# Designed miniproteins, single chains, continued (4): the designs that were tried, part 29

Each design is a single chain, and the fold is of that chain. pLDDT is the mean over its residues in the fold that is shown.

## One batch from the design tools (miniprotein)

Design m13036
Fold by ESMFold2-Fast:
Structure m13036 (fold): chain A 59 residues (1-59)
Amino acid sequence: SAEVEALAAEARALVREALARGALSPEQADHMLATIDRLEAAGDLVGLRAAVADLRELL
Protein backbone atom coordinates (compact mmCIF):
# COMPACT_ATOMS: atom_id res chain seq x y z
CA SER A 1 0.00 0.00 0.00
CA ALA A 2 1.01 3.65 -0.38
CA GLU A 3 1.08 4.00 3.44
CA VAL A 4 3.44 1.00 3.82
CA GLU A 5 5.75 2.41 1.11
CA ALA A 6 5.72 5.91 2.68
CA LEU A 7 6.46 4.61 6.21
CA ALA A 8 9.25 2.34 4.94
CA ALA A 9 10.79 5.26 3.01
CA GLU A 10 10.58 7.51 6.11
CA ALA A 11 12.11 4.79 8.33
CA ARG A 12 15.01 4.32 5.87
CA ALA A 13 15.60 8.09 5.74
CA LEU A 14 15.65 8.20 9.57
CA VAL A 15 18.17 5.31 9.71
CA ARG A 16 20.46 7.24 7.31
CA GLU A 17 20.13 10.42 9.43
CA ALA A 18 20.78 8.51 12.69
CA LEU A 19 23.86 6.87 11.13
CA ALA A 20 25.13 10.27 9.87
CA ARG A 21 24.70 11.77 13.38
CA GLY A 22 26.43 8.81 15.07
CA ALA A 23 23.22 7.78 16.88
CA LEU A 24 23.47 4.33 15.21
CA SER A 25 26.56 2.26 14.46
CA PRO A 26 26.90 0.89 10.89
CA GLU A 27 25.98 -2.59 12.23
CA GLN A 28 22.85 -1.21 13.98
CA ALA A 29 21.88 0.68 10.80
CA ASP A 30 22.26 -2.50 8.67
CA HIS A 31 20.10 -4.43 11.18
CA MET A 32 17.41 -1.69 11.18
CA LEU A 33 17.36 -1.56 7.35
CA ALA A 34 16.92 -5.37 7.21
CA THR A 35 14.06 -5.08 9.75
CA ILE A 36 12.38 -2.31 7.69
CA ASP A 37 12.68 -4.45 4.51
CA ARG A 38 11.00 -7.36 6.33
CA LEU A 39 8.20 -5.16 7.77
CA GLU A 40 7.55 -3.56 4.34
CA ALA A 41 7.40 -7.01 2.64
CA ALA A 42 4.89 -8.15 5.31
CA GLY A 43 2.80 -4.94 5.02
CA ASP A 44 3.22 -4.49 8.79
CA LEU A 45 1.90 -0.96 9.40
CA VAL A 46 2.10 -1.33 13.21
CA GLY A 47 5.74 -2.47 13.02
CA LEU A 48 6.69 0.31 10.57
CA ARG A 49 5.03 3.00 12.74
CA ALA A 50 6.90 1.64 15.79
CA ALA A 51 10.22 1.67 13.86
CA VAL A 52 9.63 5.30 12.75
CA ALA A 53 8.75 6.35 16.35
CA ASP A 54 11.83 4.58 17.81
CA LEU A 55 14.14 6.15 15.19
CA ARG A 56 12.70 9.64 15.79
CA GLU A 57 13.48 9.27 19.53
CA LEU A 58 17.17 8.72 18.61
CA LEU A 59 17.27 12.12 16.84
Scores: mean pLDDT 89

Design m13037
Fold by ESMFold2-Fast:
Parts: sequence; C-alpha cells; structure tokens
Structure m13037 (fold): chain A 90 residues (1-90)
Amino acid sequence: SDLEAAKEYARKAIEAAKKGDIKKALEYINKAIHYVSRAMRAEKDATKRQLLFEAISHLQEGKVALSKGDIKEAIRYIEEALEYVEKALA
C-alpha cells in the first residue's frame, strides 16, 4: 500500500540521516512525502486525511532540519511523521 511504502521510506530516511548520508536521507523523505500525498488524496475519511497532512508537514520540517545540518531534529520530525502514518493505518 502507499502508506506501507511511505513508512519504509521514512525508516530508510532515518537510517541514512543517522549515517550522515544527507543526500540519501533527502531522497527517502521525498519518496515518503510522495506516497503519503497519494494516500491523502485517495482518503475519504476527514480524520485520516488530517493525520496524513500532519505526516507530510513533519516530513517537510525534517527536510528543512536536514538542510541546516540538524540531524537529531530531522530524525525527530521523521519519527513524528511515522506516528501520524501509523495512526492513519489504525
């Protein structure tokens, strides 16, 4: 599913960020955003759409943190995005 793909890419982004591979971390965040966005556009439940919107917002903040070299902050945002995706899957 799109949300399972988003979770996998978000986890890969965290691993890349932990290794200091900023380029790969950004590529994986962009993939996660792509899949969350697809799921959000197909979602008819307003509560789940809001959770997916929050996931995208946190992934975007993670990208900003990575661009500033704030690795720990970036990982925190990506982990929070994963929590929103998990809530949308429940």
Scores: mean pLDDT 90

Design m13038
Fold by ESMFold2-Fast:
Structure m13038 (fold): chain A 62 residues (1-62)
Amino acid sequence: SDILEALGRMYRGLGNLLYSKGDYEGAIEEYEKALKLFKEAGNEEGAKEAEEEIEKVKKEKE
């Protein structure tokens, strides 16, 4: 669904914004929402990118 993919990109963008502000917990929450939406849309690349972003932020948070 184009709507699910658009919403996934929106939440990913919000995650990026929160990450840039140092809100790592907020960034993870928004990336997890994006991941769920990309999986529901069947977007394997978007889902993989969101998973990688979550792992990266978790490593910085420790």
Scores: mean pLDDT 85

Design m13039
Fold by ESMFold2-Fast:
Formats: structure tokens, sequence, C-alpha cells
Structure m13039 (fold): chain A 92 residues (1-92)
């Protein structure tokens, strides 16, 4: 009873300093996420002109995705990143 899910997070930093913090957090987190059971894909794309990071993640189920999103949010908060986050979730 697994329903694979795909999520696209678009995170736009409010300053160059926030963008550098954001890139570091997302790079470290995506590398860790690829080693987690139930994470099928984690890809990061950078748009330096718009200070935007796009994270494309595919997970085995909504529970795995939910844990990933919660953990990412905590790491962003700990790093003091000031950013706007947009989330799109669809069945994989």
Amino acid sequence: PRVPVRATLTITAKSDEDFEKLKKVVEEFAAEARQRPGVLRAEVTYDEENKTVTLDIEAEDYETLGRFLRDLGEKLKEAGVDATIELRVEPA
C-alpha cells in the first residue's frame, strides 16, 4: 500500500547572505536525504540570478516525504535562513 509521491520545493532567499546559507543547508540535506530509506530521488537546482533553490524529491510514501519536509524546515530555521517557500506535491 505505498503511493510514491513527488514534491517540488521552490525556496527564494531574501538576500545574498540568506542565499549562501540556503545553498549550504540544502546541499548538505539533499546528500543526507539520498541515503534515507524511502527517498527515491533528491535533486537540487540553483538559480543564482533569482536567489532561488529548487529541490525535487521523490519518496516511497507521504509519511517519508512529511518527515523529510519537517527535517528540512528545522535545519533552515537553525541556520537562520530568511526565505519564501513554495511547495507542490503530486503522485509519482
Scores: mean pLDDT 81

Design m13040
Fold by ESMFold2-Fast:
Structure m13040 (fold): chain A 59 residues (1-59)
Amino acid sequence: AEKEKEEKEKNELLLKALDRFLEELDERYKRGEELSAEEVLELLEKVKEEVFKEEEAKK
């Protein structure tokens, strides 16, 4: 079944994941760590998965 309501919830979770991802990127940059484009994409996917799993476990 197609639920358009679920798309809005997923978009909110994506925004939360982006916020956390940006904070982690900033912390690594402040530590003098250089990230490759591939590492940045991998970090984004990891943070996204963790945020989604955390919200699912809390519900």
Scores: mean pLDDT 74

Design m13041
Fold by ESMFold2-Fast:
Structure m13041 (fold): chain A 55 residues (1-55)
Amino acid sequence: DARELIARIAQADAGVDPETLLALVDAGASPREIAEATGLSVRQAASLRDAMLAE
């Protein structure tokens, strides 16, 4: 699953917990909510969310 791979890359590059990132995306969290929970910028959170939601 490309979504799991993206979450693991975010962990390696930015120290984001992959389980937290996956749970937030699955819950329909906004980029702002993801940024607040993970410490990423809103732009980084938006890019990761969009990548994880893409088929």
Scores: mean pLDDT 77

Design m13042
Fold by ESMFold2-Fast:
Structure m13042 (fold): chain A 74 residues (1-74)
Amino acid sequence: SLELVKKMIEEAKKLLKEGIEEGSEEKFNEGKALLEEVKKLLELGRPPNMEEKLAEIDELLKKYSEEFKKKKEE
């Protein structure tokens, strides 16, 4: 469902942010895995705006990965 997808994205963002702030690779990887699962669910459900939503998730993955890398390089 769309509500489940939104909840998973919110939980993933929380895990990614906590992973960055705490330096926890485990939490970061859990958040990343949740976003990958959301991509799979979108591909399975095939909503009319699937490609747009997949692109949004890819942008989130890129943004948080860059932030995590920057935090590690401090």
Scores: mean pLDDT 81

Design m13043
Fold by ESMFold2-Fast:
Structure m13043 (fold): chain A 57 residues (1-57)
Amino acid sequence: IEEILEELKKKFPDASEEEFKEVEEFLKEMVKNKPELSKEQLLDLAEAYLELLLKVK
């Protein structure tokens, strides 16, 4: 999760700390409910979720 958040911060430096916290919470729930998901799949899901949050604004 930490490495995924670091990659997201590099790609979306303008995103707020609140948005990164929402993504972190989302990722923790995904890992808990779907432990078979790869790190790459989690990163893709995190990017899609963060972009959705940014587009709603």
Scores: mean pLDDT 76

Design m13044
Fold by ESMFold2-Fast:
Structure m13044 (fold): chain A 95 residues (1-95)
Amino acid sequence: SKKEIILEKIDEVIEQLKAYAKAHPELKSFLESLIKVLEEVKEKIEKGELSLIEVQMQLGSVQLALAVLYVVTGDPGIQALLDKVSELIETIDKL
């Protein structure tokens, strides 16, 4: 279902953010704040409490935060995370 695809893709982003935070202690606090947002979005989707538009808005906020971090750091790993979130937003838009 559309819901299952969205939840699976959010889990993939959370997993990658967690792995990157573990490898980069200097970014851990910032990345953990984004993980928390995504975990809250996931929980609300599972409960049927968020519309697709609201999901896209929350993911857009995470995308913007990663874009700002990428501009500041120039870190290719942050760019990869940004690209993954952008891909997720595009996937939802096409559902």
Scores: mean pLDDT 87

Design m13045
Fold by ESMFold2-Fast:
Structure m13045 (fold): chain A 62 residues (1-62)
Amino acid sequence: SKKEIEELEKQLKEIDEEIRSVVKELEKAVQAGDFERQRELGEKLKELLEQAKKLEKQISEL
């Protein structure tokens, strides 16, 4: 339904904003040579990208 699509699009937008935030923090960690933080942020980014892909697929199927 239209309402379900709107709710999923809102969730996708929120995840996209979080991805941008994590990317900025990852860039800082790379510049600092903080390998542990790079690993943690890289894992978080991967999870967010997988969630975004799942939401995009759900929207496309509605």
Scores: mean pLDDT 86

Design m13046
Fold by ESMFold2-Fast:
Structure m13046 (fold): chain A 93 residues (1-93)
Amino acid sequence: MEELRELVKEVERAVEEARKAPPVPLSPEQVARGVGTVLRLVGLQLDYEENKEIQELLERLIKLALEAMRLESPEALEAAARAVDEIEAILAK
């Protein structure tokens, strides 16, 4: 559980840095990656419906991924995508 909180904090930091930078137009590939990240997080929410702590962390991460897309930050989107990969690995244990 602590590992999931640390991953969310890392994405939060990337989004805060994105707010300080001018937006960069996202490529179609980066938009697709962002959409894919959100869909993967929604899938995890469905898989872990009965775990309230995991639900709250996943909901926060979905909001951060959407904010990264809104801010047009490739770096914040990539941070969110990496966090999903690590969360899937942690939850598979």
Scores: mean pLDDT 82

Design m13047
Fold by ESMFold2-Fast:
Structure m13047 (fold): chain A 61 residues (1-61)
Amino acid sequence: MLSKEEAIEVAMEAAREALEKGQSKGEAVQVGNRKAYEAGADDENLEEAVIEVARSLGGSP
């Protein structure tokens, strides 16, 4: 199971790639969420990762 910090890292990396491909901030957050889930984040750590990614990107999901 991923730690909160690991889940945030995975989500941030995926969100960054999505933005570089021209996706919106909301779509980037969704991509980050999916990638963290696939990497083994539990529901609590997944929620925290999504919040942190959205905060870092300056937008909401």
Scores: mean pLDDT 76

Design m13049
Fold by ESMFold2-Fast:
Structure m13049 (fold): chain A 60 residues (1-60)
Amino acid sequence: KAKELALKAREAFEQGDYEKAIELLQKAIEEAEKNKDEELKAVLEDALSVAEKKLAEKKA
């Protein structure tokens, strides 16, 4: 379920595993799209953007 994937993504993010967080967020977005949950999709896309920025910072 999208919310379960989002929770796991948050845990990965808190542990500094931004690559895992991005993977889980992408899966959560796919589930939100299948469920036509536009509000959840928007929140997850914002979280994905934040995780991508953190990954870029970690690589710099």
Scores: mean pLDDT 80

Design m13050
Fold by ESMFold2-Fast:
Order: sequence, then structure tokens, then C-alpha cells
Structure m13050 (fold): chain A 70 residues (1-70)
Amino acid sequence: SAMSEAGKAAGEALREGKADPESVRLMVRGFDEGVKKGTAKELSEALKKAAEESGDPVAKKAAEAAEKAA
């Protein structure tokens, strides 16, 4: 599903970029909130918001990867 692909893309980008642990926690929280809304677009928007809050450029790349996969 589009949501599954978005989640996978974000997770891989965070892992390969060696994201800060606190940034990972914020992205996981954003993922949980986005999944509850039930659409790939809202998931992508939640991840983008979490990435901006983290200030981590790796998290920002992960949110962008999710948006492209959705």
C-alpha cells in the first residue's frame, strides 16, 4: 500500500543516514499520528512536521523519501 511504502522509505532513509536517536523518536511519533489518520498523504505530512521539529537533516530526507513513495 502507499502508506506501507512511505513508511519503509522513511525508515530506510533514517537508518542509512544514521539519524540522531531523538530524531528517530520524533519521527516514530509522527508516523503513529499519521497512520491513525489513515491516508498516505496525511502520513507524509505528519512525518514532514516531525522532521522539521527534529532539526535533523537526515529526518528531513526521510520525510521527503516518504512523500515520494506515497
Scores: mean pLDDT 80

Design m13051
Fold by ESMFold2-Fast:
Structure m13051 (fold): chain A 76 residues (1-76)
Amino acid sequence: SMAAEEAAKAELLRAEVRAMVAEGNAAVAAGDTARAARIEEIERELQARFQAALDAGASVEEIRALIAEARARVAA
Protein backbone atom coordinates (compact mmCIF):
# COMPACT_ATOMS: atom_id res chain seq x y z
CA SER A 1 0.00 0.00 0.00
CA MET A 2 1.06 3.64 -0.45
CA ALA A 3 0.85 4.21 3.32
CA ALA A 4 3.21 1.27 4.00
CA GLU A 5 5.68 2.55 1.36
CA GLU A 6 5.61 6.07 2.88
CA ALA A 7 6.21 4.58 6.36
CA ALA A 8 9.14 2.53 5.01
CA LYS A 9 10.71 5.63 3.40
CA ALA A 10 10.35 7.63 6.64
CA GLU A 11 11.86 4.81 8.75
CA LEU A 12 14.88 4.54 6.38
CA LEU A 13 15.54 8.28 6.83
CA ARG A 14 15.03 8.15 10.63
CA ALA A 15 17.45 5.20 10.98
CA GLU A 16 20.15 6.98 8.94
CA VAL A 17 19.65 10.32 10.75
CA ARG A 18 20.06 8.48 14.09
CA ALA A 19 23.29 6.87 12.80
CA MET A 20 24.65 10.21 11.53
CA VAL A 21 23.82 11.97 14.82
CA ALA A 22 25.66 9.21 16.74
CA GLU A 23 28.71 9.49 14.44
CA GLY A 24 28.66 13.31 14.72
CA ASN A 25 28.53 13.08 18.53
CA ALA A 26 31.44 10.59 18.47
CA ALA A 27 33.44 13.01 16.27
CA VAL A 28 32.76 15.87 18.75
CA ALA A 29 33.85 13.63 21.67
CA ALA A 30 37.09 12.82 19.77
CA GLY A 31 37.74 16.55 19.17
CA ASP A 32 37.18 16.23 15.40
CA THR A 33 34.94 19.28 14.97
CA ALA A 34 35.60 19.39 11.19
CA ARG A 35 34.21 15.85 10.76
CA ALA A 36 31.23 16.68 13.02
CA ALA A 37 30.41 19.76 10.91
CA ARG A 38 30.73 17.72 7.68
CA ILE A 39 28.37 15.02 9.00
CA GLU A 40 25.84 17.71 10.04
CA GLU A 41 25.98 19.23 6.52
CA ILE A 42 25.54 15.79 4.88
CA GLU A 43 22.55 15.09 7.18
CA ARG A 44 20.97 18.47 6.29
CA GLU A 45 21.46 17.80 2.55
CA LEU A 46 20.03 14.26 2.91
CA GLN A 47 16.88 15.60 4.66
CA ALA A 48 16.36 18.24 1.92
CA ARG A 49 16.92 15.68 -0.89
CA PHE A 50 14.59 13.21 0.87
CA GLN A 51 11.79 15.82 0.98
CA ALA A 52 12.31 16.68 -2.71
CA ALA A 53 12.31 12.96 -3.60
CA LEU A 54 9.04 12.36 -1.69
CA ASP A 55 7.45 15.36 -3.46
CA ALA A 56 8.56 13.80 -6.80
CA GLY A 57 7.08 10.38 -5.92
CA ALA A 58 10.40 8.57 -5.48
CA SER A 59 10.35 4.81 -4.85
CA VAL A 60 11.77 3.05 -1.76
CA GLU A 61 14.69 1.94 -3.99
CA GLU A 62 15.41 5.58 -4.95
CA ILE A 63 15.28 6.59 -1.25
CA ARG A 64 17.74 3.77 -0.43
CA ALA A 65 20.05 5.12 -3.16
CA LEU A 66 19.92 8.66 -1.67
CA ILE A 67 20.78 7.26 1.78
CA ALA A 68 23.62 5.13 0.33
CA GLU A 69 25.11 8.24 -1.35
CA ALA A 70 24.96 10.18 1.94
CA ARG A 71 26.49 7.22 3.84
CA ALA A 72 29.38 7.01 1.33
CA ARG A 73 30.08 10.75 1.85
CA VAL A 74 30.16 10.29 5.65
CA ALA A 75 32.56 7.31 5.25
CA ALA A 76 34.92 9.30 2.99
Scores: mean pLDDT 88

Design m13052
Fold by ESMFold2-Fast:
Structure m13052 (fold): chain A 68 residues (1-68)
Amino acid sequence: GAAEAEKLLEEAERLGVLAALRGASRETMDQIGALNRQAKEALEKGDYAEAVKLAEEALRLAREAVEA
């Protein structure tokens, strides 16, 4: 639901900040930002399942960026 998508977005934003601090590329940061924006748009449209999927993709990219 909406709460799940919001929680995933918050985690993706947190890891995105950490990735930036660790020197993630501009391209990677732009991709994470685009996915977070798309997930937020899906939430506004009431497409909660799509919002969760998009937020999970953003979180995955942020985690990979932190681990690189």
Scores: mean pLDDT 83

Design m13053
Fold by ESMFold2-Fast:
Structure m13053 (fold): chain A 71 residues (1-71)
Amino acid sequence: MSAEELRLLAELAEAIAEGDEERVKELSKRIREEFPNVDDTPAREAYLHYLEGRPEEARRIAEELRRQAEE
């Protein structure tokens, strides 16, 4: 994945961890429009952790994606 794709996925995972529904919608739409073939698995994993009451794990996913984007 490109650094730009990783950065957007990290922002999405962070928004999920924070329960920011409006930001999740905005970022999901942007990712679908700009990067239709991106592997969004990390964002889906963040969402599952959030739904299971583990927003800290969703945040960790965001931090890892952000780190990868800066490599």
Scores: mean pLDDT 82

Design m13054
Fold by ESMFold2-Fast:
Structure m13054 (fold): chain A 92 residues (1-92)
Amino acid sequence: SLEEEAEEVLKLLEENKEKLPKDFTDEKLEALKKVLEAQLLVAPDKVVRETLAALYHLATGASFKEAGERFGVSPKSVSRALKRLKELFNIK
């Protein structure tokens, strides 16, 4: 399920904390978990998949193409979702 995919991506972020941008703090990761929970409840599935692909890219270093293919979204959508996420959480 999309919820199970979200849980796996969040686990990857926790396991790869040291590889995340330095300004992606534990407080921001906690806030992100709450945002993702809200998206799973109210957002279209495509928006959730775009968010998960962007987070998968950050956690694993996978290309936008690889992350997009995993979650069924275009590389351009992954790039845009990552930009929005960085703006929302003030990550450079």
Scores: mean pLDDT 86

Design m13055
Fold by ESMFold2-Fast:
Structure m13055 (fold): chain A 72 residues (1-72)
Amino acid sequence: MVSDAEIEIATAEIHLAVDIVVARNKSPEVAEQARKLADEYLKKIREAAEKGDLQTMREILREASKELEKLV
């Protein structure tokens, strides 16, 4: 079962990763790419959470972090 706290933590981690990309690269284009990528992963996290699949949600979060790190 996925708790509200787990969803909030995952959401916060993705937002923090976007903030790091924006802080490290001042390009508006890269910032837009980071936000767009984050939105896609946040949607997938919500879908996994609605299914109660904590394992899938954690895998999505790991993939999101890895993809956002490529933009730094």
Scores: mean pLDDT 80

Design m13056
Fold by ESMFold2-Fast:
Structure m13056 (fold): chain A 61 residues (1-61)
Amino acid sequence: MSKEELIEKGENLGVLAVILASDRGDRARAEELLRQAVEYYEKAGDEELKKKVEEGVRRAL
């Protein structure tokens, strides 16, 4: 996958993780999606997006 494709996949998973975290009913699934988003950002080499998604999910809890 290209760097752009990895970032897009990470962003899509990160958005879903925030939604699930804010619903309060599915913390475990939100954490799983966050883990997957982080893996995509790590493959893309984007440390800033990785930190942003971690903070975004944490604030939604």
Scores: mean pLDDT 79

Design m13057
Fold by ESMFold2-Fast:
Structure m13057 (fold): chain A 62 residues (1-62)
Amino acid sequence: MSEEELIKKIEEIKRKFEKGEISGEEALEELDKLGVEAVVLGHPEALELAQEEIKKIEKELE
């Protein structure tokens, strides 16, 4: 998977959460998995994006 494809998937999870199509817990699980994939594939920009989105959602759930 390319970094561009991984970023696109992260953005789709963000959009689904913003629309209320998925729960915050579900979004966090999916973003964590994408972040792990970014580390394995060596995609630092995708990892940073996943981590920032996780942090934002965690703040909204508190």
Scores: mean pLDDT 82

Design m13058
Fold by ESMFold2-Fast:
Parts: sequence; structure tokens; C-alpha cells
Structure m13058 (fold): chain A 66 residues (1-66)
Amino acid sequence: MQQYIQQSQELGRQLARAALAGDTDAAVQYGQQAQQLIDQVRQTYGPEAAQQAEDAFSDAAAETLA
């Protein structure tokens, strides 16, 4: 089960919501958590899985901001 995709999407949504609320500190923290998750995915599952996690994060953030 690709649980890291769901986690990446949730972090993207949380970052976007924090940004929309003007909570810059929370947005930075969610961005850092996403980077750590992506780095862990890369180490555990490889670069293709890390790219999928990054795409899932970015897409979820963009959809939330739209």
C-alpha cells in the first residue's frame, strides 16, 4: 500500500491551508515535514517513489490553492 502517497497529499493540503490562513510558520513546518518524508521515501523505495511522493504533495497543494 502506497501510504507515503497519502501522507504526501495530506502534507500538501495542510501546507496550502496554512498558507491561505497566513500562517507562515505552519506552512514552513509542513514543507519541512514533506521534504523529510520525500527524503525517507527516496532512501527506502528509490528515486521513482520519491518523485511520486513529491508530485502527490505538489498536486494536492495546488488543488487546495485553486
Scores: mean pLDDT 84

Design m13059
Fold by ESMFold2-Fast:
Structure m13059 (fold): chain A 94 residues (1-94)
Amino acid sequence: MIKFEEGESIKIKEIEAEAGEKIIVSIYSSGKGKIKVKVKNLETGKEQEKEGDIEEFSKKEFIFDGGKISGKYKIEAKLIGPGRLLSLEVKAEK
């Protein structure tokens, strides 16, 4: 039973990535809407943003380029619409 999670539309995570690694963001959602993902490099302040549409139970994966320097990244995922944002998973890889 997930009655009190139905209204959740934003999830935030922070990770560390090495120079040249990709940041892979996996989002699990239900219902219809649009997922927006923002990745901010906390060392440089540079932001990257991607979006995708969702329907029913969806897994969306977003791949972002890392920086030239190892550092900490803030990942923000928002759901726009009547759907639900179920989970946000983030990893860094080469």
Scores: mean pLDDT 76

Design m13060
Fold by ESMFold2-Fast:
Structure m13060 (fold): chain A 64 residues (1-64)
Amino acid sequence: SLPSDEEILLALFAMELGFIKRSLPKEEQEKAIDELEQRFLERVSDPETKERIRALAEEYRKEL
């Protein structure tokens, strides 16, 4: 079966979080994570997927 749109969005979100961590200086990462989280939350209607997005963003913020 094909992955759901929500699964694709989660994979893209995780990939872009990884890019932020690898490519931006630490002082820019928090703002970039916040902006990325807001952008993806606007595209997601499913509450469980929204919680997973917020959890991933929070894990990355804790590493700062």
Scores: mean pLDDT 83

Design m13061
Fold by ESMFold2-Fast:
Structure m13061 (fold): chain A 63 residues (1-63)
Amino acid sequence: LSPATRQAIVDEAARLLTEDSLLPLEEVARRAAERLGVAQEDARRVIEDTGTADPSALPRAAA
């Protein structure tokens, strides 16, 4: 994935969690992947990597 695509996934995940902070990780990854036209596994990995490297980048993407 390009850096721009990874950033778009992070931005979309943050937006989804702002609308519903109780969304499970799999659902956030699925919705972000559908909107951006990427594989769900790629979206999931970007969200996981971002939460590990900078927890403040994503509002409460937990468990």
Scores: mean pLDDT 72

Design m13062
Fold by ESMFold2-Fast:
Structure m13062 (fold): chain A 62 residues (1-62)
Amino acid sequence: SAGVAELRAQMTELLAKNIHPSTDEQFQIMLDGISKGASADEAMKVMQEVMTEALRKEYEAR
């Protein structure tokens, strides 16, 4: 869905700037994605996937 795609893009951009974003920043992105068509479950899965991928890439990059 458009909401899921936008949520993933916004979280990816946020994590590129700050690998440890605040809970408020995470909540705002999640709520925006849900308002644009993502389900709560989809939003949670995308959040976990993007954060896990970003942390893994940080660790694996060197």
Scores: mean pLDDT 78

Design m13063
Fold by ESMFold2-Fast:
Structure m13063 (fold): chain A 80 residues (1-80)
Amino acid sequence: ATVERLREAVLNGRVDEAYELLRASPDEAADLAALGELIRSGEGAETALEVLRRYLEEKLRASARASEEALAGLEVEAPA
């Protein structure tokens, strides 16, 4: 379901909608694979690349922050 919605958003050039669908995706691996296929086939490749770029940049920022929080949670007792 999410893969189809993401593909349709990309094919319609809706970068913001596709980006939000990817961020809210319950199956990131499938949705990322769908973006990769669109890039490889050339169907909506320009929009798919833009969505991937924004998504990966946001994920890197979120992962860095989550990593810091996870380390704090593992090393110390529950913070106040």
Scores: mean pLDDT 73

Design m13064
Fold by ESMFold2-Fast:
Structure m13064 (fold): chain A 56 residues (1-56)
Amino acid sequence: SKEEIQKKINELIGRILRAIGDILDAELRGDEEAKRRAEERLKEALEEFKELEKEL
């Protein structure tokens, strides 16, 4: 349903923002491994968002 799609969009936006915050935090701390993991999470969320756009 449209409502389920909207909820998934909101969840993905939250995941994207969180991953961006984690990347910035990791950069400030000099934690290259934490940054890499956060970049992977960001990539996954963006790919899921792109696939979801095809269903709209």
Scores: mean pLDDT 85

Design m13065
Fold by ESMFold2-Fast:
Structure m13065 (fold): chain A 65 residues (1-65)
Amino acid sequence: MEIKPVTVEEALSDPKAREVIEEIEKRSGAPLPDDVVRAVGTFIANYEGEIDRKKLAEELVKYLP
């Protein structure tokens, strides 16, 4: 599978990626670093299946500082 990296702006313009990023930021109480925003956006953009964005955000927060 070809992984296509996205920019921070592309991640935030994708409604699916934005919802996940916003949920993580809400739970962490702080804005995410650009590297993490790009990683989340890239994951969402290259995922072919249905994504439960809230569940994904809950799982990712568990592994973030």
Scores: mean pLDDT 68

Design m13066
Fold by ESMFold2-Fast:
Structure m13066 (fold): chain A 57 residues (1-57)
Amino acid sequence: APPLDLSNPAQAAAAYAAEALRAIGDQLDEAARRALERYGAVTPEAFREAAREILGE
């Protein structure tokens, strides 16, 4: 991994943003994967259903 200077507020903010985006991306990818497995296609409705399951709704 490339080195980061976390004493620099811009690089610290970038590291936080990268981690947050990866966490969101992991949840979106899991929702898309579940939709694809259950319906054979990632439709908006299937994706929303899978997202609700992941969020425990």
Scores: mean pLDDT 68

Design m13067
Fold by ESMFold2-Fast:
Structure m13067 (fold): chain A 61 residues (1-61)
Amino acid sequence: GPIEPASLEDARAAGEKALEYAKKGDIVKATNYSVAAMLLYSLAGKLDEARELLKKTEEAI
């Protein structure tokens, strides 16, 4: 069955935090939140969203 909506909200929140920390130059926190968001998106089958987040995070660093 589909993954619970809460998992996608957690993925979005982690992705937003990853970009926030990347823009602030906190590479360690940016990487940790980015990995968490990508894992959650991947578990939800949202591979395109995971790829887009990786691209945006790399561009922000």
Scores: mean pLDDT 75

Design m13069
Fold by ESMFold2-Fast:
Structure m13069 (fold): chain A 109 residues (1-109)
Amino acid sequence: ATTTQTVVLRFPDGGELTVTLTYDSDTQTLTVAAENTTPGAVRAVVNVLRAEDGALLAQLVLTDGRGSVTVAVTPAEVDGTLLVVVEAVMADGSRVYSPPATVTLTVPP
């Protein structure tokens, strides 16, 4: 069984990054997919952290405005509240951070 949550992260300058988290309980895998529509960004780094202890569950580096990564994560590690933190790197080397977003995944029994 799968559970999916999507969050949109907005940057102060009006850029957006859409992150979709999909957990498959049958394979025990977390897929992080992201699309970066922030103008002028050359790279974005998406970090998915467990809220309870700050453990890094997945990191996705976007070099072109779309990508995904799939990682092995147990149901206990992903069930509940996750934090999504994004850094966009601009062509001039400047960095733009989104506010952290909270995402709740409910793993089906």
Scores: mean pLDDT 77

Design m13070
Fold by ESMFold2-Fast:
Structure m13070 (fold): chain A 81 residues (1-81)
Amino acid sequence: MHTATPEEIERAKKVFEKIDKDGDGVISRNEFIEGLQELNPEITPVQADIIFQLADKDGDGKISFEEFIETLDGDVILLKE
């Protein structure tokens, strides 16, 4: 269930765009790990991988923008700071 406000969607878009290096509208596991470490160097690769697994609802090894928003709502780590 999504509870994202327009402000949360705008913030999520900015974070998504920073991580989505190739601009194809999906984030690969490697892009996600690198992007999270770039945004917050304190996040370990193992921690980023766990977050990626939670976001990857269908298990295809990629995160869509919809899955990304749901992950931020459920895991709060990127929204908290």
Scores: mean pLDDT 68

Design m13071
Fold by ESMFold2-Fast:
Structure m13071 (fold): chain A 79 residues (1-79)
Amino acid sequence: SFDELYRRAEEALARGDIEEAARLAKEAAEAARATGDPADIRRAAELLGRVAAAAHRAGRPALAIEMGKLAQELLETLP
């Protein structure tokens, strides 16, 4: 479920596991797109943005750019 993926991504961020957080955030984004629920889409985009910020601080600029682009693309699906 979206909520389970979101929770697991938050746990990975808390541990500093940027690779796992990015993987789970991408899966959460796919789940949000599948629901079509604007609230889930906004929450997933915010999560992707948080992972992007964490990746930037961890010295992972390519991953930060990827996560930020996915967040923007996801928000553009909103009506």
Scores: mean pLDDT 88

Design m13072
Fold by ESMFold2-Fast:
Structure m13072 (fold): chain A 68 residues (1-68)
Amino acid sequence: DELKKKILLTLGKEGPLSAREIAEILGVSQSTVSRALRELEKEGLVARDPETGKYRLSHKGIVEVAKL
């Protein structure tokens, strides 16, 4: 999934970001990014901070980004 790859690379480069911030960077809708983030979270590649609502790469996500 090209969008998931772009989200992972963006989080690796920019650090913790909200779905809105990622959507603005990638030029896609926030709903599209939010869906992809939910799938990445289920895959264990990103984690959401419940206090800030921001997403970051998990350790597994960092390893996967290094392979891209």
Scores: mean pLDDT 85

Design m13073
Fold by ESMFold2-Fast:
Structure m13073 (fold): chain A 75 residues (1-75)
Amino acid sequence: SLEEELARLDRSLALARRENFSPEDIADILTARGKVYLKLEKYDEARKAFEEALSLDPDNQEAKEGLKEVEEKLK
């Protein structure tokens, strides 16, 4: 389920932050969370996830595309 996928990503994000993963790796996890929030139609949560990903990795192409999709859903 999408809820199980989100819970797994939340655990991955907590681990990545504790283990001091690279900003790029943390941005990838945040981008994956944003995509799950988009599927759940939770656009505010999706936007925050993609914005945080881009703050850590400004060149993350998937996060840029995700943020554009959120903006289109919000008008």
Scores: mean pLDDT 88

